# Ledger of designs, part 1: designed miniproteins, single chains

No score or structure here was measured in a lab: all are predicted.

Each design is a single chain, and the fold is of that chain. pLDDT is the mean over its residues in the fold that is shown.

## One batch from the design tools (miniprotein)

Design m1
Fold by ESMFold2-Fast:
Structure m1 (fold): chain A 77 residues (1-77)
Amino acid sequence: SMEEEAKKLVEEVEKKLKEAEEIARTGSPQEAIKAAEETMKFAEEKAREVKENEEANLQLERYYGRAVGIATRARRA
């Protein structure tokens, strides 16, 4: 169903974000920026497939924001 598919897409982005957060904790600032930018692109891509599922879109927007935060902190603290 569209609801089940939307949940799966959100879970994929969450996994990617968690990997980026781990890289930000253990890696270089450059690695953190790359991982965050990849997560942002991935979230945008999955958002196109989620369509009008409001809850899934809200979750993806939150994950995108967290990825932006990783990149911002790595670039300028």
Scores: mean pLDDT 82

Design m2
Fold by ESMFold2-Fast:
Structure m2 (fold): chain A 77 residues (1-77)
Amino acid sequence: SSLEQEALKVVDEIVKKLLEILKKKATDEQVKENEKIMQENKALFAETLSTLSDSQVQEVLQLLQQRLKEVEAELAK
């Protein structure tokens, strides 16, 4: 659904920004390992989203948007 696609786009932005934070403090090997873990977790999350109702996906989207703001604030430090 379009809501699931929107939620996954927010996850992609969170992952991108988390990897940018990690790159400042970690080795290239650690960054690559974390990127793989995050991609695996995204696949599992996508499966979970497909089992949820539209109202549950909307709730998850709100939580993801809040998390993105928190990660953006951390990256800005």
Scores: mean pLDDT 85

Design m3
Fold by ESMFold2-Fast:
Structure m3 (fold): chain A 84 residues (1-84)
Amino acid sequence: MKKTVEEARELLKSKKPMEQLSAAELLADNGDEEGINKLKSFLKSKSKYIRQLAAKVLGYYYLEKGNKVLAKKYLSLYLDLISV
């Protein structure tokens, strides 16, 4: 539900990567392209943990939307990141 879309937009400015990631996921779930783009930018993070979480979130997001091709792409990336 889009109860706090504006609050999520403010959280994207947070200096805490986990808060930014949670905000990006909420925005993406509400159809906001900024959320999707932010999640994709996290795939290039220097932190393997952040890249892993972003790939997982994107994979499940596209799976829930019925986009099997993109879901497989991001879930495969997530599996690669956790498997070494």
Scores: mean pLDDT 79

Design m4
Fold by ESMFold2-Fast:
Structure m4 (fold): chain A 65 residues (1-65)
Amino acid sequence: SHAGETIARVAEAEARELEKQGHLEAARALFEGARKSRDYAAQGNDAEARRAAEEGGRLAREHLK
């Protein structure tokens, strides 16, 4: 869906910025969340797309401790 694709794109952009800042593990977590979000959005599962992006963000924040 369009909403899930937008969520995935935002997560990917945030992951790229983290990677540029040297936060490689945080960036990887967000890229994985974005990938899963995009896959679920392609299936029309917006709820799982949102959860996947949220989980990626949560894991990224844990790496930024």
Scores: mean pLDDT 83

Design m5
Fold by ESMFold2-Fast:
Structure m5 (fold): chain A 87 residues (1-87)
Amino acid sequence: ELSIAEQAELAVAHLQKLLDQAKADAEKNNWPEDVKNEIINLINQAIALARQTLSARSRAEFEALLRQAEELVKKAGELIKKALKEQ
């Protein structure tokens, strides 16, 4: 139903919201600088991979880039859960 370009834009928008929320939570909860920076770096890398899907030359390349972005988001999510639980 959604085009590849629409899927990529939605993924980027979602990741940008996640980044904004992570920054807000880090400031509010005074997270350690190393934890904050690792989470931000992982989300920024995921955003870059999601944007790269727009340049994918095949379905396989598109899916591989999305899977890489998803793994980074999963890792960031686990770090966010840990940081919030330690609050």
Scores: mean pLDDT 82

Design m6
Fold by ESMFold2-Fast:
Structure m6 (fold): chain A 85 residues (1-85)
Amino acid sequence: GPHMQVFNFTDFNAFVDEVVNRISTNYGIDRAVVRARLAGATTVSQFAQVLQDIRDQYNLDIQVRLSSTSLTVTIDGTTYVLNIP
């Protein structure tokens, strides 16, 4: 439809949890495996980099866009936005 599904987050941990759950659900990758890869990512920039690495390793159709004000992740037509004030 003309409106894409968008979820907004201000909490980094909640954002990470949702993105991990959606990757696991949409691509059939074990959630524990995705979590283990992300265990060292404590900043938004580190999370974006590891997510790109997971995308490339598993050949996933995921879009990742990092700016000074937001991290945007699109999975299966749904967009997840972490706002960085």
Scores: mean pLDDT 81

Design m7
Fold by ESMFold2-Fast:
Structure m7 (fold): chain A 80 residues (1-80)
Amino acid sequence: SVDDYYEYLKELALKFKETAKEYIKKNPNDKKGIQELIKSMEERKKYFLELMKKINAPEEKIEELKKIFDEAIAEMKKAA
């Protein structure tokens, strides 16, 4: 179902967020690596939102997923 697929994508987005946090924690002075993580996260955000739109997901779920990526990107930008 759309709900099951949304939950799957949400869990992936949260895993990407945690992986980025761990990388920054272990590599706080790797400004280039952090910039690449930001770029990758922005590309993943675009891809996931396009997937959600393609399966006709409710706008509310699209916005919730967008928020997860936006929060991760904002946190990474503070570290950069």
Scores: mean pLDDT 85

Design m8
Fold by ESMFold2-Fast:
Structure m8 (fold): chain A 78 residues (1-78)
Amino acid sequence: NVNQAVPALVEALKHKSVNVRLAAAQALGVLAREKGPLISEENLMAAVIALQEVKENENEHVSVRNAAAEALAELAKV
């Protein structure tokens, strides 16, 4: 269920592990690309806000920021 997965992935963007945050950003991008029309407006907005925060965080690992930027590009197409 996409609308149960999105809140969990948004939470995972705050995880202490770089690998977990990277995987969460990548998974959000895949869900936006494959299941975008099934994402509720509330979950779409929450994902966009969270990914923008990740992208603009200068203390975040560059790979995680890049994954967040790619996920945002996919969400913009929804």
Scores: mean pLDDT 86

Design m9
Fold by ESMFold2-Fast:
Structure m9 (fold): chain A 63 residues (1-63)
Amino acid sequence: MKLSEQGKQFLMKMGGLTREQIDSLNGLSKEEAAKKLAELAGVKEEEALTAIQTLVDLGLAEV
């Protein structure tokens, strides 16, 4: 996964994630990014997948 600057800001606002945690999502597959986001944000994998898909749909991420 590749995140834009706006995509990083979106994840910071939604999940209370640090910049380091967000940078750790860069280069991951959609599945790996969803699992890691779920662990870091304390949400379900389905919610993390939905968030990633929303970022892709908005043009803020590529998978």
Scores: mean pLDDT 78

Design m10
Fold by ESMFold2-Fast:
Parts: structure tokens; C-alpha cells; sequence
Structure m10 (fold): chain A 119 residues (1-119)
């Protein structure tokens, strides 16, 4: 559980620092962790939500790297949704956080597509 939170915080910091390649790698590591341990899904969802939200602000600076980040976030959210649904101990609050991650990733994907079409 501490590892999921740590990876999420590191990915968030990477986005804040403009290191989208490192953020993408950390998101992929977070996805692998959730696949191995379904109980980490709610904590991972919080990290993915923050990474996606901050990523929107970075799209204009580097569209290509933002696309790769969005793709990694999409795969991570798919894993979080799959693993969260398997854990019957998931609370309504945790399920809401997982849904919020999916919505925030869609927001980043839309911003990437719009910026790519402008170029």
C-alpha cells in the first residue's frame, strides 16, 4: 500500500517538474503494482487523478510526451477499474475515487487530441 502512494506522489512530482517521460514510467510501474495487488487500486486511483489533472496543464508544452502519458494513464485506469471490481471490500468512497481517475484521464486525452489537431 505505501508503494502505490509513493509511486503516485513521484509521478505527480515528475509532471510538476515537466518530466513527462519519468511520469509515464512511474504510471506504468503503478499499473504493474495494481495488477499484482488489487488492494492498491484506490490509492493508485488518487495518484492517477492528480497526474492526469496536472498533465492537462503540460499538454501545450509537449504534445508528443503528453500523448504517451495519456496512453499510460489509460492503461493504468483500465487495470485499476478491473482490479477494484474484483475486491468486494471496495467501499463506495473508494469506487468514487476510481471513477474520478477515469474521468480525469478522459479530460487529459481530450486536451491532447485538441492540441494535436491545432498543429
Amino acid sequence: MEEARRLGEQAKRAVEEGDLEKATELVEQLRDLVEKDPSTAPEAAEGLTEVASLGVERVKEDVEKSRKLAEALREAVKTVLKQGNKDKSTTPKEASRISAAAINVVGLEVEVELEERRR
Scores: mean pLDDT 83

Design m11
Fold by ESMFold2-Fast:
Structure m11 (fold): chain A 87 residues (1-87)
Amino acid sequence: MSAEERAVRLLLGLVRHELATERDAARLVQGIKNVADHAAATLSPEAVRRLLAEIRRLVAEARDRGLLSEAQADELFAYLDALEAAV
């Protein structure tokens, strides 16, 4: 497994951990943004696109479970779209 594949899995693990443990919605949104920002700064464009696609899926699942409001999910989707456009 490549170093980038390991990094993607660790960063996804951080997003899953935040979704499982953080109960403050504003902190949860910021935590996910921080993971996405770190990825965009450190990973290849291909690894960033893969990670952002998986984060979008986790955000959609969190919205469906009531962990995020529709407005919070929309904010995250817009943020992730802007990051992907910049890589």
Scores: mean pLDDT 85

Design m12
Fold by ESMFold2-Fast:
Structure m12 (fold): chain A 89 residues (1-89)
Amino acid sequence: ELEALKEAAQAAADEAASLSREELIAEVEAAGASREAAERVAELVERAREYFEKAAEAAAAGDLEAAKKYALEALELVAEAAEIYRADL
């Protein structure tokens, strides 16, 4: 279970890191959002990526409590980004 959580957290962090900020901004703008909203969403996604990386590091160290806390903070930032995007549409 601990090893599976490490692998899942690391895979999520790696996938997030592979997404380009410019591609994300272009996708959000293509969906009809303003440039300001797209830039704000990109900023929140970058912060969420930092927390996912911290969650992966905590999971790798065996600290499941810290890993869960960082993952929840990352999810809150993603939820905020989604809310901004939906409000602008």
Scores: mean pLDDT 70

Design m13
Fold by ESMFold2-Fast:
Order: structure tokens, then sequence, then C-alpha cells
Structure m13 (fold): chain A 88 residues (1-88)
């Protein structure tokens, strides 16, 4: 979840022509709940783009909450945002 999200963010930075080393440094320095939540969101967004089901996304969000990466409230917020992304 977090590692998969980190890989996606670094790949996106490389494609955008950004300094990948600086992006990696920022992620490492900002190793807090907000950063981990963002990395989880990046990974789940990619899964949706690749055709993942809502059930799979809900299961992964529950696993992230159980792992202490996000709170129950953050899980609900992420699920709502991911549902909005699916509707586009």
Amino acid sequence: LVEEGRKIVLEAAREAGLDVEEVEKQIAEDDNRATRRGLVAAYLTRLIEEGASLEEIEKLLEEAEEAGLITEEERKELLEKLKEALAK
C-alpha cells in the first residue's frame, strides 16, 4: 500500500520531468500520517484506473486502517473520493 503508492508517485514525478531524488527525499522527510494517507490514495487511484472493483478498494482501505496507516474517518473520506473518481 504505502510502498506501492511511493513507487507510483516517483514514476509520475519522473514522467513529469521533476527531480525524482528531491521527491523521494520529501516523502522520506515527511513520513507522517498525511504522507502515508497520500501514498495509499495514489495506489488505490491507480488500481481504479486499472479496473479494480469497489469491493477490492474497500477491502484494501480496511487493511490500511487495521495496519494503522489511516483512521476510520480517513478511510471513509478516501472511499468517498475514490467513488467520485470512478464516476468520472
Scores: mean pLDDT 74

Design m14
Fold by ESMFold2-Fast:
Structure m14 (fold): chain A 55 residues (1-55)
Amino acid sequence: SEVEALAKRLEAATTREELLQVISDAVEYILENPADGAEVAKMVAAALERFKERE
């Protein structure tokens, strides 16, 4: 599924540039699939927290 693919891409993102690209794609997905918005938003928030912990 697209949600599963986004989750894998978020977990694989190791650079700021990679993370921002996946977040951009996730936002586009939410705009087209608002029913999945909360789930995708939680995945993005988790990825941002993981990134902050690595700083």
Scores: mean pLDDT 80

Design m15
Fold by ESMFold2-Fast:
Structure m15 (fold): chain A 85 residues (1-85)
Amino acid sequence: MAEDLKKAIEEEAKKLGIETSGETPEELLESVVRQLLEQGKIEEAKTLVRIVVEAAKELGDEELAKKLEEAAKKVFKEFGIELKL
């Protein structure tokens, strides 16, 4: 299940032309979101977070969904942006 989320993040990152790094879904999401925000792709970053958080919820992992949302909010705050999903 965590492996399915990692693959989902990697596939979405590939569609956006971004290389992923990290061992956990949270680390992968933080890496991709940071790269998107550095490129000014704010809406693409929000869409990725929404897809990944929803996927975690559909897998029944509410704790992982919350961790992913908090990880994304942390990266968005580093760029002075409030993430609302």
Scores: mean pLDDT 80

Design m16
Fold by ESMFold2-Fast:
Structure m16 (fold): chain A 92 residues (1-92)
Amino acid sequence: MNGLPPQVDHRFTVRDEEELDDVMKRIDERIRRDPQFTVGLTVDRRLLPKLLEGLERLKKRHPDVDISVHIQQVDEDTVLVHVTVQPKPPPK
């Protein structure tokens, strides 16, 4: 998506691996309950590769949902990541 930031249902700050693991667990649990939400993450840049790997694992674990990721640089140490989850239309 280009231009407009997605509307955010919840915001998390991720500064270490424990906070990253907690956020990933919360997203996984939310997908199982209701797969229609957007999460805003303020992430330490060094954790970004691990976050993206976690999101790819979620995509594989939940093949019935679409997970879109938008990354915006805030500064040299911080990135803003928006994760949008939507149910896929049923295959016809």
Scores: mean pLDDT 77

Design m17
Fold by ESMFold2-Fast:
Structure m17 (fold): chain A 55 residues (1-55)
Amino acid sequence: SMDDIVDALLESLASEPYERALAFLEALLAQETNPEMRAVLRRAIERIREAQAAS
């Protein structure tokens, strides 16, 4: 599912500082043309922003 892909992506970034993880995902989204991958990247960005706001 999309959430499984998002979870795997975020796990791969778990050791990165928030600002670097966010910048990386935003850079990928800026160059991505595939609609499904854009949805994954947008969801990943939402989840890390929510986690940061809850901290």
Scores: mean pLDDT 85

Design m18
Fold by ESMFold2-Fast:
Structure m18 (fold): chain A 100 residues (1-100)
Amino acid sequence: SLQDKIREVRDKIREALKPLEEELQKKIEEIFNSDLSKEEKIKKVKEAIEEWKERALKVIEEVLKKSDLSEEEKEKLLKEEKEELDTRSEILLKKLEEGI
């Protein structure tokens, strides 16, 4: 039952993050299609990724706050989700360095 509750909360987090991920992808595409310099494009993409991470973290915290999980379980999930956001950010930044 506890594992089922954790899975349900993780699924809710993934669903809540989808619009933010789609918005980030569109924003990055818009920046690359702009008439900005290479340096300005890199700066704006990095800013977009940092804004996405901050907004995603707030969404994760809200989903966890509304869950019926214990505070210890919420803290553990929050830590795991933060680590996943950092990993995704690193992948996006590597693609930026390779993709120009």
Scores: mean pLDDT 85

Design m19
Fold by ESMFold2-Fast:
Structure m19 (fold): chain A 70 residues (1-70)
Amino acid sequence: SIIEALQLMKKAADYVLKGDYKKAEELVKKAAELLSKHHGAPIDADFMFESIKKDPEKSKKLLTQALEAL
């Protein structure tokens, strides 16, 4: 589910903010797998994780807005 993937990415951003990069990476990989199934094409988990690490607060805000719009 796309909703589940977005929730996992939001949790990953929370873990990045807490300094738990290992758990954040695990959650991003799960989200990428769910999004790949929904999109029908591979999603780059490493690219997603790097994007969240660059600005975890902005990522969390955008993901919250996306979830509220669904």
Scores: mean pLDDT 82

Design m20
Fold by ESMFold2-Fast:
Structure m20 (fold): chain A 81 residues (1-81)
Amino acid sequence: NADLVEQRRQELIEKARKILEDMLKGAEEAGWPQEVIDLLKKALENLDIEYLKQLEEMTKDRNPALAAAVKEVIKIVEEAK
């Protein structure tokens, strides 16, 4: 049934949103630049891979752990589609 495939896709999307929400909270608490916070919020709105890619590039040199987590979210979003 196609409905089961859609439900699993929605579960993956929700998992990606949860990871991004945790990242946003951590970034806000750590006082990260507003540009990074804005990109996280935009990515969270639509799970837009373009904003996630920008975020990964901006954080790659300063916080490789955050960049790696963003890359993991991109993989989850791609698997959901």
Scores: mean pLDDT 78

Design m21
Fold by ESMFold2-Fast:
Structure m21 (fold): chain A 83 residues (1-83)
Amino acid sequence: KAEWERIKANSEKYREEIEQVAREGLKLIDEAEKKYNLSSTEIARAIGVLLRAIADVMEGRITPEQAKELIEEGIKKIAERAK
């Protein structure tokens, strides 16, 4: 399966960047939860944004830098709706 081989290769190539994006994303979710008292559903949605952005990097659709921007914007929108 060519798609799976590409995903594995991209995951290996961007391993350190993906790990950094995940750590920074989780920190942003933790900060948003503390500041806005996010519900379990809002936290799950924020995690979903993080996982989708990482998946897009692994699929070669976006760069790690673009993933970081998408995560920041997605979490911000969830936090704004939590008010």
Scores: mean pLDDT 81

Design m22
Fold by ESMFold2-Fast:
Structure m22 (fold): chain A 68 residues (1-68)
Amino acid sequence: SEKDKEALSALAQSLEDTDEVTDEGKENIIEGIRNGPLTGELREKALEVVEKAKNKDEIIAGLKKLAS
């Protein structure tokens, strides 16, 4: 949905202003996705993006691609 895409884009944008995402930061992002407005398959895909990402830039790129 459009709201899911907006939520993904907003999350990616918020991460652009951080230095680097730590392991604790990844846990917080995962918790935010699980408790946020994303539902069903989009939530699962967003969780996979964060879990598979090696750094902040990969999280941002993956979430933006999922939002497109």
Scores: mean pLDDT 77

Design m23
Fold by ESMFold2-Fast:
Structure m23 (fold): chain A 66 residues (1-66)
Amino acid sequence: MEAREWVERLLKELEEEGKSVAEQIGRLFAEIADLGEAGRFLEPETKLEEDLVNLIAFFHEYSHLG
């Protein structure tokens, strides 16, 4: 699953639970921060870690537009 597809699935699940978009994004960034502290950005070992690394790349690409 690509980062975009994973984000869409996560947002849909959290929306069904009645979570705000801000809460959904905050939770996502917390998971990314945990990966950073684990030092796993260079060598993702799980599908979730791979998807989160791709998500970081996605946000990095879009951060240059702000």
Scores: mean pLDDT 60

Design m24
Fold by ESMFold2-Fast:
Structure m24 (fold): chain A 77 residues (1-77)
Amino acid sequence: MDAVMQIQIGMAPLRAMRKLTNENPNATPVEQLDAAIEEVERLKKQAEALGLKEAVEMGDQMIDSLRITRDNIESIR
C-alpha cells in the first residue's frame, strides 16, 4: 500500500499541472505549482488517514520542493 501511495504522490504534481493546463491553457507557472501543491497535500492527508507514514513523509518532501520552485519562479519577473 505504501509504495502505491508514494507513486501516486510522486506523480501528483505532473498530473495536477497537466489537468490545470488542459482546463486553462493560460495558467501561469505559479498557478500550475499551486495546483501541484494542493494535490500533493490532498494525497498526504489521505495517506495520514490510512497511517502510511512513509507516504506522508514523501508528501512533505514534495510540498517543500514545490514551494521552493514556486518561490524561485515568483522571484523572476
Scores: mean pLDDT 81

Design m25
Fold by ESMFold2-Fast:
Structure m25 (fold): chain A 128 residues (1-128)
Amino acid sequence: MIKYEIDKEMEEAKKKIEELDEKLLEKIREILEKYSGEEAREKIAEAIREFYNETVDPMRKLDGKTRAELVIETNVRLADLLVELAPDNPEVRAMAVSLYDVALVLAETAGDEERARELERRIAELER
């Protein structure tokens, strides 16, 4: 019965993080529709900071492996969106590189060589 309660708490925490991630992606779409250049980067950085602050408590409810996987997935999804919506914005592109780099470090730490190689390729393509 204790295992059921732990599993439920982790499932609720994961769902909360997924809801916050979706909210962040929507906020970034709104920012990139209204702003450009460095102002877009600053507003996106603030939105990401608020997202990470809100995810701290639900992330603590997860085991290390699940937490690492969600952080990788969130950073990759966010970086992919930034590249898709603002490919010609060098400040936003540099931010996407930083997000992929965080995901790369976590993938390497987890021993996920295939994901690490894919992320290295994406970073190289953005840096020229």
Scores: mean pLDDT 83

Design m26
Fold by ESMFold2-Fast:
Structure m26 (fold): chain A 81 residues (1-81)
Amino acid sequence: SSEEEALLAEASALAKEHNERVAAAVAAGDIQALRDEHERLIAELRAMAARSTDPFVRLLLEGEVREVEAELARLEAQLRA
């Protein structure tokens, strides 16, 4: 579907941007930038979910938010160890 195609394109662009920003933060040793980038991705995924008219697409994006939140929690636990 056109919404599915748009979702895949937008998700691909978000993943590319996220990976580039994570790589830059890691290279700089900038822990705050790394946290901020994960929070930015969560906000972007929530915005996508909010504007989606497809309940299945919303559920999928909400699942992705939970995955990114879990990754951020793992990162913060590792930094505290």
Scores: mean pLDDT 82

Design m27
Fold by ESMFold2-Fast:
Structure m27 (fold): chain A 62 residues (1-62)
Amino acid sequence: SLEEKIKEVLERIEELYKAGASVEEIETELALFLQELADQGASAAELQEIANEAMKKIDELA
């Protein structure tokens, strides 16, 4: 589901942050993950929602 995809992305961002990744490194990893989801058939609307939630999480951690 969309909610499960969002949860996975947010958990990945938190993992990278705890490992000491920079904002730029986290954003690069996010872009690669979103491309993988697109290749798996995620719609543009789903990708936008996931990206919005991910960017909000990155801002909260910074």
Scores: mean pLDDT 82

Design m28
Fold by ESMFold2-Fast:
Structure m28 (fold): chain A 66 residues (1-66)
Amino acid sequence: STDTVTVTNDGRGDVVLDVVDEQGNVLASGTIPEGGSLTVTVPAGTRVTVVVREQGPVGGLRISVT
């Protein structure tokens, strides 16, 4: 089974980020524009970290798991 992780950019400007597992493997990477989202499917129970590489003038990320 899998979980779906959605990262939404509620801040101002673009954000560049990686979604990584606990071993540091990059599961997804991309630029999320203001008001945009990035979705990645991971094995159920995977511990993930969102690594912000670049951020706009106002930060605001919303993360949901389903």
Scores: mean pLDDT 83

Design m29
Fold by ESMFold2-Fast:
Structure m29 (fold): chain A 92 residues (1-92)
Amino acid sequence: NRVEELRRRIERVLREVDELLREIRERYPDDPEARRVILEADIQRGIALIQVGVANILESKGIDPTPLYERALRVLEEALRMLREFIEKKEE
């Protein structure tokens, strides 16, 4: 089921985003670039959670939630990419 697959992927990516946000806050507490990346990722995380919330409501009403889950996943994957790139840049 595509919807179940999307939900599992969203949960996995969200956990990875949350783990990287915690790591960056711990390792780079005084870095202005870290603060900017955290803010941008946190905003994208919030947008994705709103999209998931709306998708859940649509599903409960028998309306296809797939487009909103796909959008939420894309937003979270972009947040994950930004956080990973920040860490990679700092380790170079």
Scores: mean pLDDT 90

Design m30
Fold by ESMFold2-Fast:
Structure m30 (fold): chain A 94 residues (1-94)
Amino acid sequence: SMEERIARIRAEAAALEARLAGLSPEEAALARQALDLALVPGMGVRKIAELLGVSPATVRRLLRKVGAPTIEQAAEAAATLFAARIYEAIDKSQ
């Protein structure tokens, strides 16, 4: 059902937010930006690192810490966070 899908997305987003909260504020900000950039077509670890002004090793380390070690997993994580925010906004508007 749609309710079960929303509950799963919220649970997965909460787990991602908990992992981000376990990072320093600087690492959390970089990790969020890396996740968002992974949604952009053609983005790889090297391009993300260049845009963020960090090493590719730093990007890979941050993605591993949040449980999304590949670009595909990072894009899925970013999509989950966006979906959870949309559902929260809908709930607050009703």
Scores: mean pLDDT 86

Design m31
Fold by ESMFold2-Fast:
Structure m31 (fold): chain A 81 residues (1-81)
Amino acid sequence: EELDRKIDEVVERIVKLAKELLAQGKSRQEIRDAVDREFYRLAVELYNYARKVLKSDETFLELMQRLSERVVKALEEILKE
């Protein structure tokens, strides 16, 4: 559950970024590009935390998949507008 909480924190940060860019009138492509860059940075930080603190056996790819699924679901509603 600790890792799930950290995933939630990352998703919230990505959602805030996307909402800020939408408020600025950025295109969906510009938002996607910015989200992709920030997502990768946060995923690396989360992976290092999981390895060092949680002693997790999850691979970087497995963590990326879980994180990307959560981000896609969160962004679907705000980008639908």
Scores: mean pLDDT 77

Design m32
Fold by ESMFold2-Fast:
Structure m32 (fold): chain A 89 residues (1-89)
Amino acid sequence: MEEKERVEFAYKKGVELGKEEALEIINSQGPENLVERAKEAVKIIKEAVKKMREVLLPKAKSEEEKKILEAFLKGVIEGAEEVLKEAEK
């Protein structure tokens, strides 16, 4: 598998995880104020990603590992933001 394919795969996996985590946070808080809960879920996920980035990026042993981690973390945020975008419809 080429580096580009591995980076794209990590991004797609990040998006799936971000959507799942955002929906789990929303569902745990009940059906009221869906948009407000989606905004809070995105905020929680962004803070979690920031902390993961600070811990994981310095431990990456290669530039490829850094690119894979960055793509995954970017995907997680974008997946959560997509859930918010759907809630605003």
Scores: mean pLDDT 82

Design m33
Fold by ESMFold2-Fast:
Formats: C-alpha cells, structure tokens, sequence
Structure m33 (fold): chain A 128 residues (1-128)
C-alpha cells in the first residue's frame, strides 16, 4: 500500500467522526494528493504524505473550507517542487501554515504554537 493509500484508508476509518465540512475538505485534499503522487517516487510520496497529514490536521482544527484546503496543499506541492533541501521544504511549509492561520484570524500565540507543533511533528516523522 502506498503512503497516500494508507492516509486515505485512515481517513475512511474516522469518516463518521468528521463533520460534513471536514469530510469535504479531506476528500478534496486526498484527491489532489493522489493525483500529485502519480508523478513522485516512493520517498517523495512518503515525505508528501507526512507533510499532508500534519497540514490537514491543522486545516481541520481551524475550520478550513475545501477550497482553502486545496489552496494550502497546492502551495505545499509548489514548495516540494522548488525546495532544494528538506530544511528549505520545512521552512516553506512553516511559512504556508503561518500565512493561512493569519488569514483565518488565529491569534499570534496560538498560531505560533500550532505552526511550531506542526514543524516538530514533520521533523520527527522524517527523522530530523
């Protein structure tokens, strides 16, 4: 099973615990991930899946719409394509999340906490 297929299977198992709006956001993100994964090698698929899982968690927590979730994931895909190192990719994801949370009106202290937590989780899962 690919990393993206595993993430889809995870969300299908918890689908009944999600609101209709959260389900729509998850479905939109998973569709984008499956399409993007077709052009990626297994290592890139694993990295993308880890980042997507952490990012999606933040998006669901803050009430992202399906369109907002798609916009954030498209920015993550661009960061992955353009980054020359894992450190640069993580920094770009940090910037993407901070800007999204700022637009959602999340207070600075909460935003800093959520972004740092997300970055730490990504680093842990990628062995950094």
Amino acid sequence: MSPVEWLRAFYERIRDRLTPEQRAAVDAVLELLEEKAKSLNPVQQYILTVIADVVLDVLLLTGATPEEAKEVMERVFKAMDEATSPEELIERVKEILDEFLKRKGVPESVRRYLVNDAVNRIKLYLGY
Scores: mean pLDDT 86

Design m34
Fold by ESMFold2-Fast:
Structure m34 (fold): chain A 96 residues (1-96)
Amino acid sequence: EAAEMAKWIEITVYLKRELSEAQQRELAEGLLQKTAEVGGTAEIEELPDKGMVIRIFLATEEGAQRILKFIEENSDKVESYSVRQLTPEEVAELLE
């Protein structure tokens, strides 16, 4: 029972710099849409030397699996990604 607290997951996606603006936008919009469909939230940051970075925050394991599958299906456009569990403090800040 105590172990069934909602656990938020952060997936950080780094896009390949070589992608066209249209390809970057399409992938970013796809990730944002799928994140919204699973009740998550996402932030986009553009780094001059590393391209577009998308941070995705998800409350469900099913949502995380759907996002990871989308990343895998677009692996030719993704430079790298990371997955971590948020702390209770980070979750409180995110939901404010």
Scores: mean pLDDT 75

